# Designed miniproteins, single chains, continued (3): the designs that were tried, part 100

Each design is a single chain, and the fold is of that chain. pLDDT is the mean over its residues in the fold that is shown.

## One batch from the design tools (miniprotein)

Design m11450
Fold by ESMFold2-Fast:
Structure m11450 (fold): chain A 91 residues (1-91)
Amino acid sequence: IDPLQLLQELDAAISKYQAQLDENPDEAHYNLGEAYKARGHVHELLGQTEEAEKDYQEAEYHFSKSSSRKVDPEILDLDVKVGLLHIKSVL
């Protein structure tokens, strides 16, 4: 897994869910929270601590705006890729 390619995919997902905030704010906020959390984790694995902290703060904000826990399958796929990147970085 290429971490730079994964960041590009996460950036695209974040943009998509931001565009959906008006149509389905509850679900969009939850998916934004998950996407920011995943991007923060990639930044952390790359040693980009300030970027990771900012993304985790954005994730907390979006989770605070949502009562939904319904996650988009695209976010689940990206989360798996982040997990695989983490395993490769520690092994």
Scores: mean pLDDT 81

Design m11451
Fold by ESMFold2-Fast:
Structure m11451 (fold): chain A 102 residues (1-102)
Amino acid sequence: DLLAELEERRARLEAVLEAIRAAKSLEELAERLRELGLDSVADALEEAIKAGDLEKAEEIVERVERYARETLEVIEQLLAYLENRDPEKAARGKELLEQAEA
C-alpha cells in the first residue's frame, strides 16, 4: 500500500533529521544513521572519521540532511494528494505521480 509506505518513509526521514540535530558527535550520528537503515551512509561517515577527513564527514552530513529535507517535501505532497488534504500540496503530489507514470 503506497500510503503506508510513504508514512513509514516519512517517519524514517524525520528520524534522520532528528539524529543529525541531536547527535553530539559524528560517531554517534553514524551509529544512529546505521540504526535507521542508512548503512552505506554510516559506513562512508565512519570511514571519513577514521581517516581524519572532517571536511568529507561534514559534506556527507550536509548531503544527507538536504536529501532528507527534499524527500520529505515530496512525501508530504504525495500524502496530501492521497489523503485529500491541503489542496496546493495535493495538486503538486498529483503532478509528481503523473510524472512517475512513465
Scores: mean pLDDT 85

Design m11452
Fold by ESMFold2-Fast:
Structure m11452 (fold): chain A 86 residues (1-86)
Amino acid sequence: MEEEEKKKYEEILKELAELLIKGDWKGFNELWKSLDEEQRQKVQLELIEINVELMKEELEEHKKNGVPLKPITWKKIGEKLLEKIK
């Protein structure tokens, strides 16, 4: 991916993350529809990877501290995505 395209993609991820954190599903759907098919596939893979990472963190907390397993929220996914791209 060229540096400028990578930067634009990171800006898309940041905007998606902020919309997920806010729970702005209308804004999320509008942005999602503005993406091409390749961008949508890349975003889906990124979100899947983040969800898996959050599930691993939750499982490790459960094992270490006996904390009950909690559902992964879209807000948590958005927060983790924003943290990764900064």
Scores: mean pLDDT 77

Design m11453
Fold by ESMFold2-Fast:
Order: structure tokens, then C-alpha cells, then sequence
Structure m11453 (fold): chain A 85 residues (1-85)
């Protein structure tokens, strides 16, 4: 689905911003490496979506995986912000 690909691409852009913020605000935290690893996994799934020619159910499953990875990265970042407060 082109719509799922576009939504996943937007999610990856949000994730790239999260990585940049984590690196800037928490440069010495090992948790930043976890956010980066989740971002790399999400980009790999986006690349699979971009290959096209897959059943809609498979495309939806890959999209849901990118959303789950983003939610995990966002939670790690939220925990870093809370610990710094």
C-alpha cells in the first residue's frame, strides 16, 4: 500500500528527529545507542515496504512493526527526559 509506505516514511522522519534530539540532549547515555538501534531496524522495515509487490496484510504487518519500534524509541527518550528532570 502506497498509503502505508508514506505513513511509515513519515514515522521514520519522526524517529530521525528523536535520534538527533537524544544525541544532542543525552550524548553520554548508553540508552541513546538503543534508540539508534531501533531507528536502524525501522529503516530496514521501510526498505522492505519500498520493494513493493507484497500482499496488503504483509505490508500492514511491516508498518505495524515500524510503529512498535517508534513507540519503543519514544518511551526510551521519555524515560531519559524524566530521569534528567
Amino acid sequence: SQALYQQAQARIQQLDTLVANARTNFPDSPAVNDIVALAQQARQLLNQLGLGSMPPAQALALFNQTTNLFNQAQQIYADLVAAAS
Scores: mean pLDDT 86

Design m11454
Fold by ESMFold2-Fast:
Structure m11454 (fold): chain A 82 residues (1-82)
Amino acid sequence: MSDAERLAAAAELLEDPETRERLAEEISKLLGVSLEEARALVDRVAAALREAAAAGASIAEALARVREIVLAFLKEVEEKKK
């Protein structure tokens, strides 16, 4: 299995409605954010993995992009609490 195939499989898993909702609920609970904000994060990560797969990016490149998305989200959550 290539990196692109693995990234596409990961994106498909996050795009599954049951997986998406379950992850959104866990993120909402863990970070104290709204369910809508948690769903948006899951959707953004799935889209980044899909784009990385389409571009033939490595897993390392895809994870760097996901890290940027997650850090931006955590910063936004922190700013909203002050």
Scores: mean pLDDT 83

Design m11455
Fold by ESMFold2-Fast:
Parts: C-alpha cells; structure tokens; sequence
Structure m11455 (fold): chain A 95 residues (1-95)
C-alpha cells in the first residue's frame, strides 16, 4: 500500500537496524526479537518497500529462522531490492 518511506520513517527504520546490529554484537536474543517485531511493523506499513523486507529477512536469519528469512528475502527481490539476492542464496543453503 505504501511504497515510499517518509524521512521520519527512514530515520525510524535506520534506528531499528542499528539497534538490531547492537543486539547481534551483544548476543542479546531478546533485543534481536524486539527489533524483528519492529521491522515487521514497518513492512506492514510499507509492504512495497523491498529494503524493509530484506531487513526482516536478515533479522529472521540471525534468529536461525531460515525458511522465514528466505521468504522475506524473496519478497524483497520481487520488489526490486536486488541486494537481497546474495543473502537469499546464503539462507537457502541452511534449509
């Protein structure tokens, strides 16, 4: 429905990604799960934003949920976000 992020949504999305990376570094599984839920809300608001779907795929891959990660990366590629192609192939190797 929404295809473009406002500057506020871009800033929010960037903050979620930074928080997620921090949780990966700290081994904070709860923080990773919370960031994934926030990313899920962002793709629900902006379902045509391929970058959002790619970030959600990365989040699920980090949680070991490779089947879900592959589905989200496939959605990102379908939406034209070609940066998801390599992560998609990597998670497929883990299924």
Amino acid sequence: MEEKLSPEDVSRFTGIVIRFIGSEIDGDEKGKKESVEELKKMVEKHPTDGAGWAALGRGYASLGKYEEAARYYERAVELGYTGAKEPLEEVKKKI
Scores: mean pLDDT 77

Design m11456
Fold by ESMFold2-Fast:
Structure m11456 (fold): chain A 71 residues (1-71)
Amino acid sequence: SKQQQLQQLVNKLTDYIEKKSKEKGIPRDKELEIIGLANQNAVRLMFEEGLSPEEAYKKTKEEVDKKIEEL
């Protein structure tokens, strides 16, 4: 189901953000903020824009990378 695909995508994004946050020394409060924004973006891309989980992951990862670079 799309709900199961979203949960898998959210888990992948969370793992990615946690790994990058550890590598970059990002504090937990900022990490959680980025996770929240990534989850919001994934929902929009999959349910509003109709993108595949793979495309939603790619686009959300790009936004995550940009947010981390701006810190």
Scores: mean pLDDT 85

Design m11457
Fold by ESMFold2-Fast:
Structure m11457 (fold): chain A 72 residues (1-72)
Amino acid sequence: DPATVARYEARARAELAEIQAKRDGEIENLRKQTSPEEADKGAAELTKKANEEADRIEREFVGEMLRAGDAA
């Protein structure tokens, strides 16, 4: 049981890390390819999208674990 929860958490953490790495790479590309002002605006938009996707993944995994425990 605890081992299963740990594996789900590890998978969620890996997916969150991937989202963050992708966002960071896109922000770095913007900073290299455009003005600081435009890069800052683009970085804010990319960060909002990454936060929304991270929240979705977290709530999906946590929600599944909570539903399984609550339903029992």
Scores: mean pLDDT 76

Design m11458
Fold by ESMFold2-Fast:
Structure m11458 (fold): chain A 79 residues (1-79)
Amino acid sequence: PSRGELLLAGRRALAAAREAVARAEKAGTDPQVIAEYRARLDALDEALDAGNAGRLSDAEVAEVVRQAEALLREIEALI
């Protein structure tokens, strides 16, 4: 995929993950676990911002996207 397609995929995964965190919180997941997931999502958003600003290589962007998609799957498993 192109760099732009990777960045878009990462943003979509993080948006879906934030929705999944909100569902997990409403379902009664431990507040400390929710806080840890939100911190991890914030770090990945910061990494995608760096990628969008040209501060990461294409390989680094691809790795951030893989981490975002893995985190989405991990959070979905809480529901």
Scores: mean pLDDT 88

Design m11459
Fold by ESMFold2-Fast:
Structure m11459 (fold): chain A 57 residues (1-57)
Amino acid sequence: DLSDAEVAAQSEINRFVSRKMEEEGWDSVQMGEALDKAIAEGGPLAEELERAREEGR
């Protein structure tokens, strides 16, 4: 069912998001917009997300 892998990935992403929100002072909406742009265009935030996922492994 891939539930363990899905939970692990979501946990790492949520931890990264919470940390970034606190460091930048962003709300969930602002963070969501930044992530959406990073996914579409790439860049440093997208790379940091991949790094966080790899580190959580």
Scores: mean pLDDT 71

Design m11460
Fold by ESMFold2-Fast:
Structure m11460 (fold): chain A 88 residues (1-88)
Amino acid sequence: MERPDPARLAEIVRRVMKEVGEDEALQKVAEASGLTVEQVRADLDAHRLTPFQLAAIYRLFSDKFTPEERRLLEAALAHALGLTGEKL
């Protein structure tokens, strides 16, 4: 499976955050990932979301993603964790 485009992942995350409320969403992700809001925003703007940030976003906002977006985040997390399309 091809590695998901970091820019596309950032766009998906940014859309979900806007729907939830950007400041509230950034705060929740920062708390869940052990980072500051400023660090999460900088990583999102640089298209450099860490596996911990992606996992936190997926967990907190799983119901806000479309099935396609959910698959892209799952693929990104699997790739980041060294998991491939095999059953673990």
Scores: mean pLDDT 74

Design m11461
Fold by ESMFold2-Fast:
Structure m11461 (fold): chain A 89 residues (1-89)
Amino acid sequence: GSMSDHMRQMGLSDDPNKVILAGIVARLNPDPQVQLATAQALLQRAQTTTDPNVLQAVIQGSRLLLQSSNPQVQQLAQQAIQTAQQRLS
């Protein structure tokens, strides 16, 4: 698979360490398609997981993606953070 496919798989993981790692790797990758795929995966994970450790990992990974120059990545990252915070409350 492509790098975008690998990042999507990590972002959709049940392992909080893999979820955080997806955010770190995507932040360091200059390809906006990789960052978009990662941000979309983190938002989907925030919407589908019931694990508070995974929700915290989504917040951490998504905060790294707020540093992206791509406004769509920033918007998806903000939505993922808000969704995860709401589900932890």
Scores: mean pLDDT 89

Design m11462
Fold by ESMFold2-Fast:
Structure m11462 (fold): chain A 65 residues (1-65)
Amino acid sequence: TRVLYVSGEASGMPTPEEAAKKATDNATKKAKELLPGAKLTVDSVKVEKLPDGTYRAIATVKATL
């Protein structure tokens, strides 16, 4: 069994929901490239509001093969 934790990031998003979704999509895409065929689960998502009123998120996906 192989387990890999892959992070993705998004910034400059207009809402926290869009930031979280984009970061998760980026993490998922990266995980699929690194470990094709793995089962992916979202491990964590952290969202931060930036000084300019936009949102940044970092998502971590667990890939298991």
Scores: mean pLDDT 86

Design m11463
Fold by ESMFold2-Fast:
Structure m11463 (fold): chain A 79 residues (1-79)
Amino acid sequence: DKAISHLTEAARLAVQAGEDAIPVALAAGKAILYYQNGDKDEAIKWAERALELARQAPLPQEVRDAVIGHLKAAIDAIK
């Protein structure tokens, strides 16, 4: 599943980025949970929240861009 793969990769990258990205990883994790439970609207909401948090997180630009790219691809795959 492309949506799960992208959300999982975004969460993995956020966890590896350290404590400043924990809120991003938690929001992406919630998106995975809702998507697996069939709640696409909540999954999109939490993926969009993760996207907003990723834009604000003090991360290296390369990591931030990768996380944002995966979150955008996940949202497109869910819709």
Scores: mean pLDDT 85

Design m11464
Fold by ESMFold2-Fast:
Structure m11464 (fold): chain A 88 residues (1-88)
Amino acid sequence: TEADELLAQAVEYFKKATAALKAGDMEAAAKYTLKGQELAAKAFELKEDASEEAIQRLLDAIGELDAAIAALSPEQQKALLEALKKAA
């Protein structure tokens, strides 16, 4: 469905965000995170039900991103927050 396609794109952006965080690229991580959130929100605004598999892949990608953020130093977390404010 169109919802599943949007969720698949959101997953790809969250995976790119996680990779950027691990590389120390906070600006890229912030932009990819916001794009992933935008696509996921758009998918859930559709009147189509997303598949259980698409939702699970989204949750897995978000979980990986959350774990990567939790592993950041306080200085890196501050840099990410500043990048998120700048990208928004």
Scores: mean pLDDT 85

Design m11465
Fold by ESMFold2-Fast:
Structure m11465 (fold): chain A 67 residues (1-67)
Amino acid sequence: DKEIKELKEKAKEYEDLVDSYDKGRVAVRKQGEDSGDTERTEKSLKAVDGLTKEYKDKADEYEKKAK
């Protein structure tokens, strides 16, 4: 069951990345509001959303393999 533990650790690693990007997304939006640079903020948020989706998919994949 070391293999299951390793898969769960990988899933948690990607979940932690998702959480970090979600927090970063909030910070980027606030900085955009403060600076008034809406276009740059929207582009940054779109890139973060893409990475967040990819990491969520990877976390789900490893969780399924662990079951």
Scores: mean pLDDT 77

Design m11466
Fold by ESMFold2-Fast:
Structure m11466 (fold): chain A 79 residues (1-79)
Amino acid sequence: SSAAEKKLLEEQILHIIAAEIGRELLANNPDLSVNTDEEEKQAQKELDKRIEEIRASPDSEKVLEKARKIIEERRAASA
């Protein structure tokens, strides 16, 4: 159904946004990266892998592009 498809798309965008925010937080706090548990490091790598899979998919590339624009706007607002 169209409603289910739209909800799935929104969840994919949220997942990408969450992954980027987490990565930015770690980049701005190097000590967290050094003191992060192995499980948390593995979770970050899994998120990166998922983003790469989405990037490789022609159907999902537009989703990733929309997510990037939203993330950039949020960064500009926070800076």
Scores: mean pLDDT 63

Design m11467
Fold by ESMFold2-Fast:
Formats: structure tokens, C-alpha cells, sequence
Structure m11467 (fold): chain A 59 residues (1-59)
């Protein structure tokens, strides 16, 4: 549910910040927020957050 997606996305965003720095954290958080708003699963929220982190670093 949204609660689990938010928690998983937040955890993934912290990991992305450690791996990819501030730009990665921003992209990860943006994707985590989208996943939560869409009511995606915790697993899907984590995948989107990780993807956002990588794309944030590339920008």
C-alpha cells in the first residue's frame, strides 16, 4: 500500500544519496513520491527510486 511504498521509497532514496550523491537522492525521492501517489507496491517503489537515483546522477 501507499504506506509501505513511501517507507521503501524513502529507504531507497537514502541509499541512492550514499551511492549517487545529492542529484541521485533528488531523482530517487521524485520517483518514490510518484510510486506512493500511484499506490504501487513497496518493491515497485524501491525499483523506481533506484532508477530515479541513477537518472538524477546522469543529469
Amino acid sequence: GAEEAGKAGGEAAREAAKKYGEKGAQGSMDNATLATARGLSAEEARKLAEEGGKKGLEA
Scores: mean pLDDT 71

Design m11468
Fold by ESMFold2-Fast:
Structure m11468 (fold): chain A 91 residues (1-91)
Amino acid sequence: SPALDPEERRKRLKELVEEAKKKGYTLTDLLEEMLEGIERDIPHGIPRSALLSARATVEDLMELGKEEGELSPEMEELAERLMRLIDEALA
């Protein structure tokens, strides 16, 4: 994937989130999809750069959830599980 600066990455994420919300998805749903994707891909050797990008995306999604008043205990649990899985894969 082409390297994105943090501002461009955040802009693209906001566009994807808005598109997903139009289809009835929540931020919690997006985190759940990310968790399933990372769990699937780790056994097949995901690149370190992709793990770091996923970690940054989780942080950006949590920030958006806080800004929009959409932080739920489920969203926080999914983010914690996903971050733990990524950090273990980076070790």
Scores: mean pLDDT 80

Design m11469
Fold by ESMFold2-Fast:
Parts: C-alpha cells; structure tokens; sequence
Structure m11469 (fold): chain A 64 residues (1-64)
C-alpha cells in the first residue's frame, strides 16, 4: 500500500527537508508523480540492496 511505501522511505537516512518533499510527492497518490519520485529516490539516495528491493516491490504493488 502507499502507507507501507511511505513508511519504508521514512527509514532512509535522508535530510528532513528532502524526506518531507519526497513524502509530500508520495502523499499525492498520483501514479505518475509517485513513480517519478521513487525512481529518482532509488537512483540517488543511500539505501541498502534490501531496502531498494522492498521499495521497488511496494511501488509495483501501488502501481498495479
């Protein structure tokens, strides 16, 4: 669900201002905006391989 995706993103070691912006984009619930925000996040943000896989899986479930 979108709530699980947001919760997983909140675990990442991001500056509060960056995290707030990403969460705001996710909270729109717009599939285009959410996909773009998550794609950009996974390309640039520090995350473990396990966190990346979980975020990708949650995005895929949200977009279905």
Amino acid sequence: SLEELIAEVRKLPLPPEVLEGIVAALETGDKTIVRAAVHDLLKHAPATPEQRERIRALLARFLA
Scores: mean pLDDT 83

Design m11470
Fold by ESMFold2-Fast:
Structure m11470 (fold): chain A 91 residues (1-91)
Amino acid sequence: MTLSELLSMIRDLPELTIYSLVPLSEEQKEKIRQFLGGLNPNITVKFVEGEPTGKPNDILITEVLDDRTFRLSDGEILVLPDVENPPVKVL
């Protein structure tokens, strides 16, 4: 799943399950929840350790690269924005 497909999906989803092959810290889970909640404040985010059971559009984190950077099953890298330094759009 591409980042663009993920962002489009999140806007219309009441619930999203994130699977991970590696244990995520509570800080990492909170950062992901805050990022997704910023895109859709009505979304319920669930975390499950293990592989998805064949459902389409499941997000699978295969590797944790740093506290804000995660590798997904399709080889895409999810980078969470720095909340202390949000990207300033220069108008």
Scores: mean pLDDT 66

Design m11471
Fold by ESMFold2-Fast:
Structure m11471 (fold): chain A 92 residues (1-92)
Amino acid sequence: KPTFDKIIDTFVKQVKADIERYLEERGLSPEARERVLAEADKILQKHKENLKKRIEENPPKTFEELWKIIVDEANSFETEFRKVLEKVLAEE
């Protein structure tokens, strides 16, 4: 349990760092970058908690079921994050 949480936290930090670098390379203002990163963090935490909840409430019986849940949450994150990014880019 502790090891799993540490691995997930490491990936979240890495994803956030990659997003920050991408936004900097795009030439977004510091304010816009801060806004996108704050929203990305909120969305990542939301999907992390959703994943945990889905597994706890209805434990997957097969690897295929587990993988579908993971992919579904990842796709949901991407969809929500894209909307945030597109809104910020439209305001710049």
Scores: mean pLDDT 74

Design m11472
Fold by ESMFold2-Fast:
Structure m11472 (fold): chain A 94 residues (1-94)
Amino acid sequence: MLSEQQIRDLAEQQAALARASTDPAVIVRRIEGLVILAVIAAERGNLELARELVEMARDVLAARRDLLSPEQLATVEAMVRKAEEIVERAEREA
């Protein structure tokens, strides 16, 4: 089971690996990892951490957008959007 600090450390590692990679498949997998960690944080009621991780995923996507195919970009945009919707819904229910 992941602590808050372990989630933060894993998220920072995913973001760093995505920013260091020129492989679109690696970039997509690392953004997916960030989205999964954001959802886990939201499910645990840590909405501040969940929001921070969604913003981190958006920043990585913005930095690496030009390396992604239109299909990969659509996939990753949909993943980030779903995480944003989950966090926003949880924030409204708080």
Scores: mean pLDDT 86

Design m11473
Fold by ESMFold2-Fast:
Structure m11473 (fold): chain A 70 residues (1-70)
Amino acid sequence: MKAKFFEALPKGRFLSPEEQAALIVYAVAQALKEDDPEALRRWVLEQLKRLGLEKYIPLAEEDFRERFGL
C-alpha cells in the first residue's frame, strides 16, 4: 500500500518541522478506521490547512482517490 502524499516527502535528509507535522497528520489518519473514507479525507485536508501544509493537499487528494476511489 502506497501513500503518494508520504512518498513526496524528502528522503535521505532531515525533515523540516512542517514535513514532520504532515507525516504525523497522515500517520494518525491512516490509524483511524477506514469505515468513512470521505469523512477521513475531509479531516486530513482540514489538518493540512490548519498546519500551513496546503501544498500537500493535491497529493493527499490523489492518495485518497487511488486508495478509496473517492
Scores: mean pLDDT 62

Design m11474
Fold by ESMFold2-Fast:
Structure m11474 (fold): chain A 106 residues (1-106)
Amino acid sequence: MEELKKIVEEIETDLEKALLLLYYFSRDPNTTLKEVLDAADELGLSNRAKTLIAAVFLAGLGPVEVWKLFDVSEEEHKILRRFAMEFDPTLSLEEAKEFIKKLLEE
């Protein structure tokens, strides 16, 4: 938790914070949406970041029309789909941060 908090504080965008938190909890198959959102509140994430987290849990790899219900843009939807398809659950938190950063830059 301390390492996660430190890395989250180094991130400036809501989307990157949401993806890092989703990555952290993806390593536990028993994690609920409520637990991820509670952790987001503890870490001081914005309502926008929490909305992006909820969108991933509720829409998954669904069509962009479903994602638009959460005010997710087509560009953000593309990034979220790439994250879901390309993420490596064996990465450290620092490596996951760099992977997420590259998804937003490409």
Scores: mean pLDDT 74

Design m11475
Fold by ESMFold2-Fast:
Structure m11475 (fold): chain A 85 residues (1-85)
Amino acid sequence: ASASVTVAPGETGRAKVGNYEALVIVDDDGTATVTLGVDSSDETPETATITVAPGESGEVKVGNGVAKVTVDAATKTATVTLTKE
């Protein structure tokens, strides 16, 4: 299962698949900060964070969740795809 979100500069977005959620914050300069977490009722949620600049791409993994991030150099728009592997 997968979900995608597209976030413009200065905006915030979220993608959610099952208990996995990717929070996306894009600064006015187009730098995207993506935090992937898993919701757990009995334990502290595990999280991982990545920062991706315009024209770059990256990924973060938590458990079976993978958030892939690309930031377009021209528009500075971030596209995040959350997949449960």
Scores: mean pLDDT 78

Design m11476
Fold by ESMFold2-Fast:
Structure m11476 (fold): chain A 73 residues (1-73)
Amino acid sequence: EEEKKKKLLEEAKELRERAEAGRRAMEDQKRHAEQLGTEHSRQDARIFEDSAEKQIAKLEAKAAELEAQAKAI
């Protein structure tokens, strides 16, 4: 019982850490585009940001689901 709860919380923590890593990668891409200073680099960074935001949202949603499952135990 408690072991299963702990496992769910550990998986949720891992997913949240991956989401945070995704945010850092997104910020790094934005800085790189700013340094290049071209319209094309800014457009590429925006497309990457949109895709990354969707991926991050999915990871956070899954983490919340696992946390809710752990709370129900």
Scores: mean pLDDT 82

Design m11477
Fold by ESMFold2-Fast:
Structure m11477 (fold): chain A 75 residues (1-75)
Amino acid sequence: DLEALRAALAAQGFPQDVIDQLLALKKQIAALDKELAELSKQDPNNKEVQQKIVTLEAAKGLLEAAIDFLKELAR
């Protein structure tokens, strides 16, 4: 629940603009997780499917790193 996450981040003392950015990044990660779940249902021997999974996992990792970076900057 993104609303519960907003409340938790506010309780930790994060400013509202940082909370808004963190929630936007979390929404992007959730969208990537949905796409990865759909790709996992496709043919595992398809090289294009394998490459797309690798690309989306890398993108997710970068978004998670951006979340960590924003949290450190807000401290």
Scores: mean pLDDT 81

Design m11478
Fold by ESMFold2-Fast:
Structure m11478 (fold): chain A 79 residues (1-79)
Amino acid sequence: DGSRGALAGGVNIALGRGDEETGAKVMADASGLTEEQARKAALRSYEALKNGDIGQGARAAHEVAAEAGGTPLDITPVP
């Protein structure tokens, strides 16, 4: 689940557990995004998490990644 990866990346960056560039590279490698798009997804998910909504964090990360034109981080069936 790519959305969870983006969420975890954002949290790690925010908590200072690793370099932003390292986190972005890991996410880009996992999801096929560019490092810039991965960084945006991570930061977006962190901002949502800061408000106490884990679900919103994952959703925000997925939306940023989808907008980047790469592989979507979450696969949900369409009706």
Scores: mean pLDDT 54

Design m11479
Fold by ESMFold2-Fast:
Structure m11479 (fold): chain A 67 residues (1-67)
Amino acid sequence: MRAAKKVASVKTKVEPDPERPGHYVLTVEVTLEDGTKVVAKAVFPTREAAEAAAKKLTETYKKNGVP
């Protein structure tokens, strides 16, 4: 299997979910050292939960790379 790629930068964005009132969409954009961009989205019940998840995902990707 190919090795996990090193992460060059992680950008996170938390927005209200227009389809689920009171929920928030976390968008995570990871840029790898080879220029590849990976975008993931997840829905959370509170802004605080989304921001906590953004922090954890950022730390995980910076420590372990992206599979």
Scores: mean pLDDT 74

Design m11480
Fold by ESMFold2-Fast:
Structure m11480 (fold): chain A 88 residues (1-88)
Amino acid sequence: SPEETIRELVRDALAGKRYTLEELREKLKDIPGLESEEQIRAVLNALDALRGARPRSVEEIRTVVDSFDLPEEVKELIVRAAAEELGL
């Protein structure tokens, strides 16, 4: 499911895993709203930014994710996954 895919990607990224654009394209190909290379690249950049920021609050996660041009539903999935993974 889209939720499970995003949760796994966020978990792995926060654990230090770096995804390539090609790996993300394959994993995200069936997710509605992530059909374009621009949107897939935005997910890659959001994951990299979250790993680098080491967010300490839900507000900090949201600020990072909101800086990227992603569908609102995808942003919500990323924010929720990061908050759950970080225990926030």
Scores: mean pLDDT 83

Design m11481
Fold by ESMFold2-Fast:
Structure m11481 (fold): chain A 70 residues (1-70)
Amino acid sequence: MEKLREEIIKRTRDLLANREAVLAEADELEARGQQALKDGNEAEGQALIAKAQALRDQLPELSRLAEELV
């Protein structure tokens, strides 16, 4: 059981690190999407912003899972 607890803690840390990476990626995609819209590439901009939003939608669930594992 001690080993299982250590694995849970490690996974929680990995999840938190992944959350930061996902947030950074979402911010980059959103910025690129807005730039594409500004440049007249509406379809590309919309697609990038939608991808950023999908990544952001994962963040609350990742945070909840991290909390549940502890």
Scores: mean pLDDT 75

Design m11482
Fold by ESMFold2-Fast:
Structure m11482 (fold): chain A 104 residues (1-104)
Amino acid sequence: MEALEEALRRVGREVAELTGSEGAGAVAREAGLVAARRALAHPDEAPAWMAAGREELERIERNREEVLAEVHAAAAEAPDGAKNAFGRRYGEAAGYRLLGELLA
């Protein structure tokens, strides 16, 4: 789990850089930890969540410029809300993907 926590700290830093918000980075790290703990508590559901998380993260990376443009446009009306929502979505997906990689 220490390796997962370190990887999620890097995810939080990446989200902070992408959004310009340390708060969004912290939300991403926490969402990833929550996702990983949930998967470990529910081993029968975990493979589906890990697969969905990998797909979501790949989708975000493939459409990165569009996703970030939408986040920045929404942040013009609600800066913390939009950036934190992105952080939570990205962090949860990353948490499931990274846990899946570590358990493989």
Scores: mean pLDDT 81

Design m11483
Fold by ESMFold2-Fast:
Structure m11483 (fold): chain A 100 residues (1-100)
Amino acid sequence: SMLEDLKESLIEGIEKIIEFLEKLAEDPSFSEEQREFFRKAAEELREILEKLKAGELSPEEAVEKTIEIMRKLKPYIPEESTLYEDLLNKLLEALKKLKK
C-alpha cells in the first residue's frame, strides 16, 4: 500500500539521520557537550524508530517527533551542511503526504 511504502521510506530516512548524528558524535571538531547532545538525539530517534516499527507510533507522529529533534539540532549543525537541509526537507515532504 502507499502508506506501507511511505512508512518504509520514513524508517530508512530516520536510520540515515541516526547515522548522521553518530558521525557528528565522533567528530573531534565538536565540543564534548555538543557530541553528548548528538548521542542523546540519536538515542531518542532510535526509540522513535523502534516504536514506529512496532506500530506503537503512527508514521505522522514519528515524522513530527523527528522534525522536532532536527530543529533542536540546528544550532549545532555546521552552516555548510547540505545533508541536514536535505534530511529535513525529506521529512517535511513525508509529513505533507501523510496529511493528505
Scores: mean pLDDT 82

Design m11484
Fold by ESMFold2-Fast:
Structure m11484 (fold): chain A 74 residues (1-74)
Amino acid sequence: SASQAARAQERAARYATIAEGNLLVNKLLKEGKSLEEIRAVVDEQTTILNKTDPVAAQAFRESAMLSIEMLERG
């Protein structure tokens, strides 16, 4: 049904946004960026994304911040 297709599309978009947040943090970490520098880049990308898609911006930020927190905990 159309409602099931819409839900599947929303889930795929959410998973893509979560993956993008995690991938960005991992990329910057491999480039030797500090956790403070990574946070600054995440904040900048979140601000850009928030102008067009606030829901995706929140999911991206939450995913990226969770990745940073896991790195800080060891």
Scores: mean pLDDT 79

